# Designed miniproteins, single chains, continued (3): the designs that were tried, part 40

Each design is a single chain, and the fold is of that chain. pLDDT is the mean over its residues in the fold that is shown.

## One batch from the design tools (miniprotein)

Design m9368
Fold by ESMFold2-Fast:
Structure m9368 (fold): chain A 117 residues (1-117)
Amino acid sequence: AATGTARIHLKLKPGAEATITVDGARGPAEVLVTVNKGEAEVSASGQPPRLLKEGETVRLTLAPGDTLTIKNVSDEEVEVDVVIRAPGGTVTVKGNDKELTIELRPGEVREAEFEIE
């Protein structure tokens, strides 16, 4: 199966949290999380949480049903880039009462910006 790519720029206000899932994919999602500004705690189902500082990147694999959580643990705005690649499926980003959905289409790159709280 061909893979699709989502590139999501997250802006997180102090204490804000983003939850990311990939549903309906035919296999695991490869995820790259980079902190462009500030510090964020990154945790994924079955994996130890990590504190990422500005300029740091973590590479993760999300199995079907896994969640990725990105939390701004600082008192300043945090900016994070999330790149998700999977064999189809739908990426859902939730923050508070807001939701962003991106369909992963084979061979396509989809870009989005999402501000939380």
Scores: mean pLDDT 85

Design m9369
Fold by ESMFold2-Fast:
Structure m9369 (fold): chain A 96 residues (1-96)
Amino acid sequence: VGVEGAREAGLLADEAAREARKQGKEKGAFWAGTASGLAYISAGVGKATGESAGGAESAAKAALKGAEAASEYSEEAARGVEEAARLGREAAEKAA
């Protein structure tokens, strides 16, 4: 379960970056990849270590902060980071 979560996080980080690139927002793609990757890694670690729902919530909050930073460059990039936060929350809820 934890390994599957980590793989999902990686795929979504890549997808967010690709979507930003498709919109012709190369700088947005860079920041989206960085922010989403960090958010997804945090969410995946929380899930894998059997953290409480609070751990996943903290990861989701970090993802939202990353989305705000990414939105300076790309709205699509911000959406990618928000999706990461949603997955982190769902993982915590299912693990509880």
Scores: mean pLDDT 53

Design m9370
Fold by ESMFold2-Fast:
Structure m9370 (fold): chain A 75 residues (1-75)
Amino acid sequence: MKEALEKYFKGMEYLSKGLEAFRRKDYQTAIEHYKKSIEYFKEAIPGLDEMMRKSALNAIEQAEKGIELAEEKLA
């Protein structure tokens, strides 16, 4: 439980870092942070309650969309 919450908050931290990198047009760094965010959320999910699990899945979708958009900017 405690370990899953720590992973969840790390996922949120990296999602925020990815968004900040994207805003400054550092698309490579944004992709790296988004990927790290997804890893933490996936590790957290088995230990989360239903509400937090839905939140983590939504955050993963946001990070995945961020990667797609950042990759389009690099093309």
Scores: mean pLDDT 88

Design m9371
Fold by ESMFold2-Fast:
Structure m9371 (fold): chain A 63 residues (1-63)
Amino acid sequence: SLDELLESSDLSEEEKERLRKEYEEEVAKLKAGFEALGLPSSLAEAFAETAAEITLRAKLKLK
């Protein structure tokens, strides 16, 4: 989960809050994009969450 990923990163609370906000914004953008392509909202959300998590994991590896 997002919380487990952030907790394991040993980042400051401020950095965790920033990354959580970035994740939420990315999920919202991607979900809207997938819905525009005709995906059901539930699938659009799942795909958006998966893609946003991949992005977050990449950001954590670059620190």
Scores: mean pLDDT 79

Design m9372
Fold by ESMFold2-Fast:
Structure m9372 (fold): chain A 95 residues (1-95)
Amino acid sequence: SAAETALHALEAAFEEASEEVQKLAEEVYRRLKEAYERGPEEAERLRREAIERAEKGTPEEAFAYYAGLARFYHDLGDKEKATEYALLAIGYFRK
């Protein structure tokens, strides 16, 4: 599927990323999970913050934020958002 293809490509890109970028993506994922435990509205606030930081950051930072978002929505079963953020991450990885 398109979702599986995007996620597999993201996994490959993540393995090639620097340790610093990998750690940032893991931190974004962790913070989103913690926010979601407080409520879906808190997760939505952090989603918007992560997107803003991605758009204002370096390509490496944008990759990390979108990779963290893709993993988070994949774990929730939100295939549409997971695919969207995985494709955005891959786009920034190639810049």
Scores: mean pLDDT 86

Design m9373
Fold by ESMFold2-Fast:
Structure m9373 (fold): chain A 89 residues (1-89)
Amino acid sequence: MEEVKKLNEQFEKYRKEIEDAEKEASRLGDEIQRLNQEMKEAYKKDPEKAKELGEQAGEASRRYFDALKRIEENRKKAEELEQKVKDLL
């Protein structure tokens, strides 16, 4: 009984990590769209600022894919825990 409770607590931890990473990915997606829009607007008026915005969009894109990877990894861990709970019941 206590073992099942510990597995459920660990499952909730992975679910929270997934939710946090999904929120981060959503925020980064919005940031990438905003940066690309600002880059397009700045391109002919301030090429140096457009370059900086492009570099920021590139960094945000890398973080976005890292967040997606964290979601996948934590989903796999949650699935493994769910299987362990089923094996105990």
Scores: mean pLDDT 83

Design m9374
Fold by ESMFold2-Fast:
Structure m9374 (fold): chain A 80 residues (1-80)
Amino acid sequence: APSLAELEAALRARLSDAQYGALQDVLTAFLLSLPPGALPSEAEREALLAEMAAATGVTDPEVRELMRALAEQLAAGHAA
């Protein structure tokens, strides 16, 4: 499975600095909204992915999959 560092590097290569900043802001706000140790529900994960896509303007399915993987990795780290 890709590491957090590998996912960040892949997204930085495919997104502009502004898009990456917008992605980081959405992810940070989402993680701060979760109780410590909480895992997001399926509905919350789908909503997060939609918000990330809207904030960045990304339509590329490969980039969306990287965004999904990054969100899952960060949520797992937050829950640990």
Scores: mean pLDDT 77

Design m9375
Fold by ESMFold2-Fast:
Structure m9375 (fold): chain A 74 residues (1-74)
Amino acid sequence: RIEELLAEIEALARELADEVEAKYPGKSFEELPEELKKRLIEVGRIQAELARLRGEGKLTPAQAEEALERIRAL
């Protein structure tokens, strides 16, 4: 369950990165629209939090599901 949720989160993050590169090829993070920067920062924060919890052996399915919904809401 947790591994499936983490895979979905990683896939969504990759899709966002691919969309950014397709629409803004060769642009640095600082050159992106402000709303897109906010989305990228939030996705990064969520992934970092999940990685930390997983590393500590504290990640629960509920936390992973909440993180997925947070990313979907962006």
Scores: mean pLDDT 82

Design m9376
Fold by ESMFold2-Fast:
Structure m9376 (fold): chain A 78 residues (1-78)
Amino acid sequence: STATSEEKTTLKKLVLESSKLNSSQKNEAIELINEVKKKSLLEQLRTVLEDDKATSLDIEVQLGVLAIDLAVNKVFPK
């Protein structure tokens, strides 16, 4: 399923409020959230952002998954 604008707004707020990400990482994350359409991938990112046990590396790994999805969609468009 496709994520709604409201769900993306909530995720971007979580990114901006995260103490585990620097300004550059927050900007990259916001761009990825705006471009990714798959709800399941955005929900995985939300889970990691809300997990107090998750490290900055865990968040970066999830951002990498979003970046790969975007790259695949650019090479193999529907």
Scores: mean pLDDT 80

Design m9377
Fold by ESMFold2-Fast:
Structure m9377 (fold): chain A 87 residues (1-87)
Amino acid sequence: SSNEKKAEELLEETERRLVRLYLEMEELAANQAPVSEMRALLAEMERVGRETLERLRELGAPEEVIKRFEEGIRSLLAAMRALIAQA
């Protein structure tokens, strides 16, 4: 259906965005950037995750797809928080 295609496209776009933010976070950590800059990227990742979950639900994505994405974003955010804690 049209909504299934929209959900797939949304997930692909969100994955590209999160990969970019992840790479920016790794670069900030490697360069010992201010923790405030790392926290700003974390906040952006949290926003992207929340907005994507809300949109997936609106599109009627299968529960398994939503759960998989939610688990993925939760793991990513935990890893980013650990990176910030080591800074």
Scores: mean pLDDT 89

Design m9378
Fold by ESMFold2-Fast:
Structure m9378 (fold): chain A 65 residues (1-65)
Amino acid sequence: MVDDKEVAEALVLIYMAIGDIDYEKGNYEGALESYRKALQLAEENGLTDVAEEARKKIEEIEKKM
């Protein structure tokens, strides 16, 4: 089988980084989109710690919109 988890780990980190950059720029819509993608991918692949981190970031941004 293709190593879905290895690909997911890389993509989750990339989406989290993009979200962080957008958040720093005040692009809350872009940050939410990236963190939601990271959360979905993390949940599908059992990446519990990063899924929890993404949820917290989403909640923080939603409070600012």
Scores: mean pLDDT 81

Design m9379
Fold by ESMFold2-Fast:
Structure m9379 (fold): chain A 110 residues (1-110)
Amino acid sequence: SLEEIRRLVRELRRLVDEFVGRVRERASRLSDPRRRALLLRNVDSLRRDVAELEALIESGDFSEEAQLRINLLLISIGATATVMARALKDEELEEIARKISEIIQEITRL
């Protein structure tokens, strides 16, 4: 249902915000300025993808183009979180990324 999709997207936003906060803290401890810059760019990309996903769901557009875009955003969000968690070798980030992937799987099953 649309209400269930909205509920799951809100939970996804919460997990992404938690993930972003931790990545920023971890990035601040890195000595390599290029690696810090890359992680912060990926954080900004992740935040933009979630905002676009929220806007698409709120629009109520059920066109094939909107559904394709939603699916691409979900793939991008999951992949970005997983890659960043692995790059930082942080068990807590890996756990948040796993929860993000679980919510994405729930959304795609609706």
Scores: mean pLDDT 89

Design m9380
Fold by ESMFold2-Fast:
Formats: C-alpha cells, sequence, structure tokens
Structure m9380 (fold): chain A 77 residues (1-77)
C-alpha cells in the first residue's frame, strides 16, 4: 500500500503539472482552469484519506495543495 500510495501521488503530481501547462498554452478560460485545479485538489484529498502518507509525502501534499489554492485564487481575480 505504501508503494501504491507513492505511485499514485507521483502520478497526480505529473498530471497536474502537465494540465497546468496545457491550460495556459491552449488558452483555456480561467473558469475551465479552475475546474481542473479543483479536481486535482479533490484527488489529493482522496489520496491523503486513502493512504497514511509519510512525513515527506505529507510535505509534498501540503506544497501541492498550496500551489493549487494560490493558482485558483489568481484565476478568480
Amino acid sequence: SEEEAKAEFEKIRKELEQKLNEATDKGMSPEEMIKILEEFKKKLDELRKKYNLTPEQQAEYDYLKSILDEKIEELKK
């Protein structure tokens, strides 16, 4: 389960980075970008609830959540 959690977390991280680049490069509307970011916040919350994250994974989770929250607020301006 620990290895599974690690793999899922890394997958979410990579998918998030790819979708953020895609959203900006393809000229997606702020509303569409916000929906994508909110979906990733939900995925991170589900991952955290499903698995007992290590301290290192908890730190990465907190960082990604922070980035998502900041980008969502920026897009809402």
Scores: mean pLDDT 78

Design m9381
Fold by ESMFold2-Fast:
Parts: structure tokens; sequence; C-alpha cells
Structure m9381 (fold): chain A 64 residues (1-64)
């Protein structure tokens, strides 16, 4: 139920953060500029934060 959803949410968030780190490492290996890497990381982090807020709201609604 809700506990399983919270566990899945935490696991997904951890996987997404790890994917961003891997993407940065691969982008550096491919010779992308630091500016391009920083921009892509910022976009990824903003997307993750928005997703976290939406999932928190959805879980709260299910607990009501």
Amino acid sequence: AVAALRESQARYQAAMKAAIEKHVAEARKLGLSDDVIAKNVALGEASLAAMEAQMDADIAALEA
C-alpha cells in the first residue's frame, strides 16, 4: 500500500540521481563542455525535484 509506494519512490529517486551522475561522467568522456554539462545537470535536477513534489502530493492524497 502506501509504504510500498514510498519505498518505490525512494528507489526511483536514488536511481535517477545515479543516472545523472553517470550521464555527467559519460558527457565528460565524450568531450562536452563544462557549461553544457552544468546546464544538463541543472535541468535533470529540476525535473527530479518536480517529480518528487508531485509524488509526495499523490501519496498524501492516498493517505487522506
Scores: mean pLDDT 77

Design m9382
Fold by ESMFold2-Fast:
Order: C-alpha cells, then sequence, then structure tokens
Structure m9382 (fold): chain A 89 residues (1-89)
C-alpha cells in the first residue's frame, strides 16, 4: 500500500517537472518537487502518516537545495533518511 502511494507521488513530481520544462535546471526542478511533495504529504496525512512524514522531509530537502545552504541540506537529508527508515520498518 505505502509503496503504491510512494510511486504515485514520484510520478506526479516527475510529471510536474516535465510539464514545466525545467529538467535541465536543478533549482527550478527542486522548487517544483518541494511543492508537489508538500501537497502529497497533506493528501496522505491520515491514510499513510509515515509516508506523509517522508514526503514532508523530502519537501524540506528540496527547499534546502533551492536555498543552496549546505548545512540545511545535510540536516534535511538526515531527516529524510530517518523518515524512510520508519516507512521501511
Amino acid sequence: AAAELWREAQERTAEAIREAGVEDDEKKSAEIAAEVFREEAERYRESAPELARLLEALAELARAIVEGDEEKIKEALERAKAALEAVLA
């Protein structure tokens, strides 16, 4: 169940980036990814709370990449890894 929801979130993110035509721009791609992950996290908050936390962590990571702050990127990556471990447990 969680794997299907995760695949849907990935597909939506990839589609949004493709539709915007910014695949060659990492910052713009990350901005779109952050927004899509945020929206998907809200959708799954009640049905798959662990997946919602992972998506929120990924949105934070994408936002940190947009800001270009290496310290924030490192912290966000650690949060995303912890959230992924919770989903896989």
Scores: mean pLDDT 74

Design m9383
Fold by ESMFold2-Fast:
Structure m9383 (fold): chain A 98 residues (1-98)
Amino acid sequence: MLEEKREELIKLIEEKMKEAGEGEEALEEAKEILERGLEALKAHPTLEAMARELDPETQAQALWFLAQVLALEKREFPAETQEALAALGERIEAEFAA
């Protein structure tokens, strides 16, 4: 899923960050975090499956949040982080970032 839609997800994140008034420097940082997060997410197939069930725009928001968490904590993924990721699914379903 994610590798096939990598370019599409990056574009969606760019559009969302531009809508939020973020600059080009922030967009480049977002792309780097996203790429690292996509690699880390491969170790968490359950989270990837959950994201797959979301619509494309919501997938981009969920992936951006997951990428930040997983890219920073990819080797030390504590239970508290797992609970936070589970809670993220509910927030994304509510379109909190829409």
Scores: mean pLDDT 63

Design m9384
Fold by ESMFold2-Fast:
Structure m9384 (fold): chain A 87 residues (1-87)
Amino acid sequence: SAEKERKELEERIREILKKLGKSEEEIELILKILKLFDEPPSVEVEKEAVELISKLLLLEAEKEGLPKEKIEKIKKLEEEILKGLEE
């Protein structure tokens, strides 16, 4: 079953990411992003991918103490990309 193989792969990815020191929140975001790569391309899938990638980048930026100016640029870029996809 493709569904069973996908679930087993998901569990292996979770274990690897845990060993790499990723948080449960980061792991769940990464897994959601990877699942979207299996979907046929659509505006909805692209929008969800942008939102998940931006959320992951913001979590990493906060962990590394990235300047607020850079964090705000990431947020604005996400907003502009999402607005473009809705057109």
Scores: mean pLDDT 75

Design m9385
Fold by ESMFold2-Fast:
Structure m9385 (fold): chain A 69 residues (1-69)
Amino acid sequence: MLSEEMKKVIEWAKAYGFEVEVIGENEVKLIDKITGKEYIFKSPEEAVDAIAEALGLSDAVREQLRAEL
């Protein structure tokens, strides 16, 4: 069963244009439609870092997203 934090991160990923695939109980795959690069993560924190890096978000925005978890 996905946590509330993981559900929130999935919603953010979809809003930012990622394709999302749930591949396990705590394992989610993000596909960047622009680069075709795939990211697999098992925690909301790891997912936020991957999204921020893929989109080139500033450190301030990364910290804001992590704080909102």
Scores: mean pLDDT 76

Design m9386
Fold by ESMFold2-Fast:
Structure m9386 (fold): chain A 87 residues (1-87)
Amino acid sequence: SMMEKLKELKEKLEEILKEALAETDPAKRLQLLVDAIREAAEFYKELGFDELAEKLEEIARQAEKDRDVGLAELAVVETIKYLEELI
């Protein structure tokens, strides 16, 4: 069901955020977070939330370009909060 898929995505993002926060290498931390954002974007696109997906893809691209770990972390945190509200 959609509800089960939303829960699975939220749990996966929470685990990736936990791993990223424990990662001492900023480049590896950034890659974990960017990959998480892209996975969330693909999931939103599958659900028909194309505008949310596009926004997350742009955030991921910007975070990679600028090596902005804080932007990537904020995007993952906000996505988890949004999913919690939907569940």
Scores: mean pLDDT 87

Design m9387
Fold by ESMFold2-Fast:
Structure m9387 (fold): chain A 108 residues (1-108)
Amino acid sequence: MRQTLESLKESMERLATTEVGEEIRRVVEEAAERSLKATEGDPEEAVRESQREVLRAMDEAARLTDRHRDLPEVRELGRRAISALSGAAISFIGEGIDYELRKRKELE
């Protein structure tokens, strides 16, 4: 997960050539930084916080991309951001489901 967010940050940094592209890059970088910071804490809290940050970044990136879809560079940046963030979100959802199933067994 950490490497995926760092790779996304580097990729978007190379593509951000407009003011809108820079805004999309900033949103993704802020989400990556906050997710990495959460990973240094409690594992349960880290997974929950990372899920929240990734979903928030996806929503913001999608909104910015939709408003400026006439710009080819913005469409490419948005497509890459949403694709990478979607992959991360799916991974976090799987982790959360496994945790919830284990917790329910402990209550039985």
Scores: mean pLDDT 63

Design m9388
Fold by ESMFold2-Fast:
Structure m9388 (fold): chain A 81 residues (1-81)
Amino acid sequence: SMKERYEKEALEIEKRLRLLVAELRRLGADDTADAFLQQAGAISKELKEALEKDAPEEVIKKLLEQLRKVVDQAEAAVRAL
């Protein structure tokens, strides 16, 4: 289903973020890692609520794109260290 597809996509993005957060902490950037976790956590909560409420696909896609942007920012932060 659409919901299962987006839930799987969200889990893959969150898995990538967890790896980047672990790397940021290894590099001594704990405050940066915590900030990305807080930002991603807020978006993930909104995404979970949107999926549970059968929100329009456009809303779900926008939240997934916001979550991907956090991953992109975390990857950039790792590269800058």
Scores: mean pLDDT 88

Design m9389
Fold by ESMFold2-Fast:
Structure m9389 (fold): chain A 89 residues (1-89)
Amino acid sequence: MEAAKQALEEAEQEKKDFEEQSKKIAEEAAKKYPEYRKTLEELVKKDPFVGGGYGTSVMTDYEEGKQKMGERAEELGRKMEEAAKLLAE
């Protein structure tokens, strides 16, 4: 029981941390490139991980930044799905 609870808490904390970091990256990119602010805000509103990836891409290498954020979002999504199943039990 404790192991399942700890796994759920860890997954929820990782999601919060990654979501907050993604929002910060998008905001930093919007400050440097105001032209993209509206697009970054819309992407963050729909999916913070996609917004963070786009923000990273406009500040660095476009393709590399986008790919890294996409991979992180997929992995986190799978962790959250597993944690949700543990919560339901």
Scores: mean pLDDT 69

Design m9390
Fold by ESMFold2-Fast:
Structure m9390 (fold): chain A 70 residues (1-70)
Amino acid sequence: MTISREKLIEIIEELYKKGKLSEREKTLLLSAVDLDGSEEIDVDAFLKFARGLGLSEESIKLLEEAIKKE
C-alpha cells in the first residue's frame, strides 16, 4: 500500500495537533518523509523507519490507523 507525500504530511500534522505526537516525533517523521524523496510512499517501509527512529508502539499504531483511513 502507498500513500501520497502530501497526505502523509497532513496525517502527521493532524496527529500532532491532536496531541498524539510530540514535537520531536513530528520533526523526525517529517524528516523521514523528506529522506524518502518519493511522491508516493510505501506505508510498510515508512512504519519500519518510524520504529527505527524510536517512536513508541502506541504512536506507530496511531499513525498506521490514520493512514488506513485514506
Scores: mean pLDDT 81

Design m9391
Fold by ESMFold2-Fast:
Formats: structure tokens, sequence, C-alpha cells
Structure m9391 (fold): chain A 92 residues (1-92)
């Protein structure tokens, strides 16, 4: 539902605020989640520094779980050293 989608995005922002994350990182996670919600079953990607990528996986997984959104999240190699690609798929 649209309400569940909005709650998922709002939870990402709330976790970002609570953990005092860089607002740019929070926005990248929100943008990735929004693209995934708009394209169910289609993997969406963002490349981040490895520490930010691992943090994004944890935040996205928690936000999805809290809002009953089914997701597949994985890390792929980045295009450059020290970077990883976060891959998010909304499955239902």
Amino acid sequence: SEEKKQAFLDTIREIGEQLKLDPALTQQMVDLANKALDNPGVPQRVELPESDARLAVAVLDQAAAENGIKVEIRLEPGSRPGHRTVVLTVTE
C-alpha cells in the first residue's frame, strides 16, 4: 500500500537522524528505496564507500522489516577500490 511505502521511507529518515548520519547518505538510501518501491522485482543500485554501503544495508533491512516490506539486499563489487554497490530489490 502507499501508506506502507511512505512509512518505509520515513523509517529510513528516522534511523538516519537517530544515528546522526550524513544527510547525503540518508538521501541516497531514500532515493534507492523509492526507486525500488516504484519498480517491484527490479534490482536498484547505488555505489557507496564500503563503510557507507554496509551501513546502508543495515538501515534498509531494518526499515523494511519494521514496515513489513519484503526486500532482497546484497553488496556487489564497486567500480573502484574501497567502494561497494548496494543492490536493493522490493519483492512484494
Scores: mean pLDDT 90

Design m9392
Fold by ESMFold2-Fast:
Structure m9392 (fold): chain A 66 residues (1-66)
Amino acid sequence: MSKKLRDQGLELLRQADQYDSQGNSQLASQLDSQAIKLFEEARRLETDPITRSVLDVAIASIRASS
């Protein structure tokens, strides 16, 4: 289900923020990349247009900051 993938992606973003705060920008970048993959998979499985739009914005935001 897309909900589990989205939750996992959000957890990876949280971990990325923690590593970035600790000065580990390389690990933060790797976690951002993994989160993007999870959100892209969630978007592929999602049929609700509003949730798909939210995922599109999330993916674009992470890519813009990476």
Scores: mean pLDDT 79

Design m9393
Fold by ESMFold2-Fast:
Structure m9393 (fold): chain A 91 residues (1-91)
Amino acid sequence: MEYRIFRRAPSGEESELASVMSSSEGFLLQFIAALEELAPDESLIGEIVGYDSVEEVRETLRQIEKAGKGLGYEVETRLEGRRGTVTVRAA
């Protein structure tokens, strides 16, 4: 799959951290690593595109939501057509 990870500052400015083609496991590892460096007033956004099935994207989003909530973050997920989006904020 293809994925993009970026941070959004309170101002609305975005900084891209990763834009790669890899596995769902690759996305999970990079997203969690980026999450550990997130400032309390920032949001971390993941976008997943270029996947074999909607179910793979849905499961990846579910795994991120579970992990993020388990770490005490607020997590929002959205599936729009063939793109999955996850947004994580300090809770």
Scores: mean pLDDT 76

Design m9394
Fold by ESMFold2-Fast:
Structure m9394 (fold): chain A 68 residues (1-68)
Amino acid sequence: DVVEELVKEGLEFSGSDKLDSAGASAAAARLRDLGLITEEGGKLLAEYLSKNPVLTPEELLEALKKAL
């Protein structure tokens, strides 16, 4: 599951068991690089992150799935 791998990469990049906004941004950038999210999906994700800057891996996974 690409989204699960990206969440794991974000966690490893942030050095935390909880995914902060930096880890979430890294995961979102990877999805954009892979062409898996649209511009509209990227805007929706950015809006979600602005309201929820500290996310659990589960919450980020659901937000990323909505952006796809």
Scores: mean pLDDT 63

Design m9395
Fold by ESMFold2-Fast:
Structure m9395 (fold): chain A 89 residues (1-89)
Amino acid sequence: LTEEQQREVIGSMARMALSVAEKHPLTEDQLRSMSPDQLKALRDQYLKQIKLLEEYLPLMPEKDKPVAERAIELLREEVKLIDKVLAEK
């Protein structure tokens, strides 16, 4: 793939990540109903997704960078909620 084609693919991935995060954010009550093992698995999943988005952020088209940054923010907020709920269990 050319660098331009690679950037477009990465930008599409960022838009998909934001769409998913915005549609159904998990509430604190939903997280509280989950087991500690489920919360840890979800936390690991979100951290991996954040790392991938951050790694690919410099390669994204400029138009898609704010989309990726917003997705990262939403995922980080969910990780904070998970950490809070885990500390209270």
Scores: mean pLDDT 76

Design m9396
Fold by ESMFold2-Fast:
Structure m9396 (fold): chain A 79 residues (1-79)
Amino acid sequence: MEEEIKELEKKATKYQALADIYRGGADAVERAAEYLRQTHPEEEEKVEGLRRLASTDRELADKYNEQAKKLKEQIEKLK
């Protein structure tokens, strides 16, 4: 049981780290898109492309965050 909890904690930490990485990446790409929109308004298609990439990374971050949350809830039930 203690060893099982430890493995679930490691997995939860991994998914949380992945969620944080993808969310950070999405935020950075969104900031780059906004900067491009302000400095080069003619580059609308490039701005849209960056926003689509940020959106995809946010969806991945949300999925990993939900997985981490489910694992944390499972750990609490085992205590």
Scores: mean pLDDT 84

Design m9397
Fold by ESMFold2-Fast:
Structure m9397 (fold): chain A 81 residues (1-81)
Amino acid sequence: MEERLKELREEVEKDPTVAAAVEMLRDGIKRAIEENDYMTVESTLKMTPSILKALGASEELAEKALEYLRLYAEKVKKEKE
């Protein structure tokens, strides 16, 4: 999991606009998990590909960013406990 998170983060960081959007989405997911608002976490993840594609991300990059955010959310959930 940690290795995959690093790999996906590096792919996302290649596009500064996508990287900035993913950072904002990541911060929102972390806050929602801290507040036990898992509906917001799920909604944010579902909307991620559409948001990133609207910002000019390719389908492939949008899917990698979604995978990154999903793995990040799982990591934060484990660390919260």
Scores: mean pLDDT 82

Design m9398
Fold by ESMFold2-Fast:
Structure m9398 (fold): chain A 80 residues (1-80)
Amino acid sequence: SMIDEMEEIIRRVAEEELSPEVLEVVEKALEAIREGDFEKLEEYLKKLNELSKSLSLSEQVTVLAIGGELYLMERLRKRE
């Protein structure tokens, strides 16, 4: 499915570009989408935004891109 393909792409990018602490939050956000728990997703997106403030500019750009993809996945999941 499109959501499964997006999850795999996000996971690969996060594993390549982000520190383990940030990767853990991305993985939890993906799990929240899988479970349809959009309140938890919002909490993890907020955590990603807070964590991004102390990251390199390159990592900040990656987190912003991932956040956008997570938002799109939420919208696709809600249409199911």
Scores: mean pLDDT 84

Design m9399
Fold by ESMFold2-Fast:
Structure m9399 (fold): chain A 86 residues (1-86)
Amino acid sequence: SEDELMQRANAAAVEAVRAAVEELLKPENQPRMQAIDQGLRDAGINRDLARMADALEDLARLLEELGHTEEAERLRRVAEEIRASL
C-alpha cells in the first residue's frame, strides 16, 4: 500500500542518516543534505511517492560519494520498489 511504502521510505532514510551522521553534518555536505531533507519532507507531506523516490535517490548518491555504499544500495532498492508501484 501507499502508506506501507511511505513508512518504509521514511524508515530507510532515517536509518541511512544515522549510519552516516558524522559525514552528513560536515559543513561541505550541509547544502546538499538540506535540499534532500526538504525533498523528503515535501514528499511525505504531499504523499508524493514519485518525489519520495527522487529524494531517496539523491540521498543515496550523496552517501555513495561519502563511502556509505551499503546504505546507498538500500535506499536505491526502496526507491526502485516505490517506482515499480507507480
Scores: mean pLDDT 87

Design m9400
Fold by ESMFold2-Fast:
Structure m9400 (fold): chain A 74 residues (1-74)
Amino acid sequence: MRQEAQQVVQEGTKLAGELGDLATKNAKSPDADKLYEAADEVGEAASRTQQDLSAIPEAQKAIEKGKEVKKAVE
């Protein structure tokens, strides 16, 4: 349980940072808004998981959605 929550938080935080960096590089693109939204959603989900282990399934879904957005823009 502790290790799963820590892994989700670490993965989510890393992905949110990567999405934010991509959004900054593509700031003039229509895709920038989607990347910023995905970064915020993943970051919030990771933060919730630090406080509440029942948030893990939602965080996993947010991370998967964030990965799809990143892949679609790259």
Scores: mean pLDDT 78

Design m9401
Fold by ESMFold2-Fast:
Structure m9401 (fold): chain A 104 residues (1-104)
Amino acid sequence: ASMVKKLQEEVQKYVDLAEEYVAKAEKALEQGDEEAAREYLREAVRYLKEAVELAEKAGTISEENAYKLRKALKKAFEIAAQLDDEELLKELQEIGDRFQEFLE
């Protein structure tokens, strides 16, 4: 119980960081700064991966965090597609597939 709660708090932290960096990437892309958008998106992908790995270790994820993670993954995928970044698209697909497998 106590260890699962600590892991759930870490999941929340990385979900919030992923949302923040996805938002930064979107703003940079809107301003035409593709390099900044790509750097922020790389950080968002790192946080998304960490959140999924921590959720797997906890064996559970809250409905709120699952919803936020799915939204962040979808937006990150949309930004990566606009950047035509095949490597980021592939990493996001792998993270998304892993998260979907966990939810089954």
Scores: mean pLDDT 88

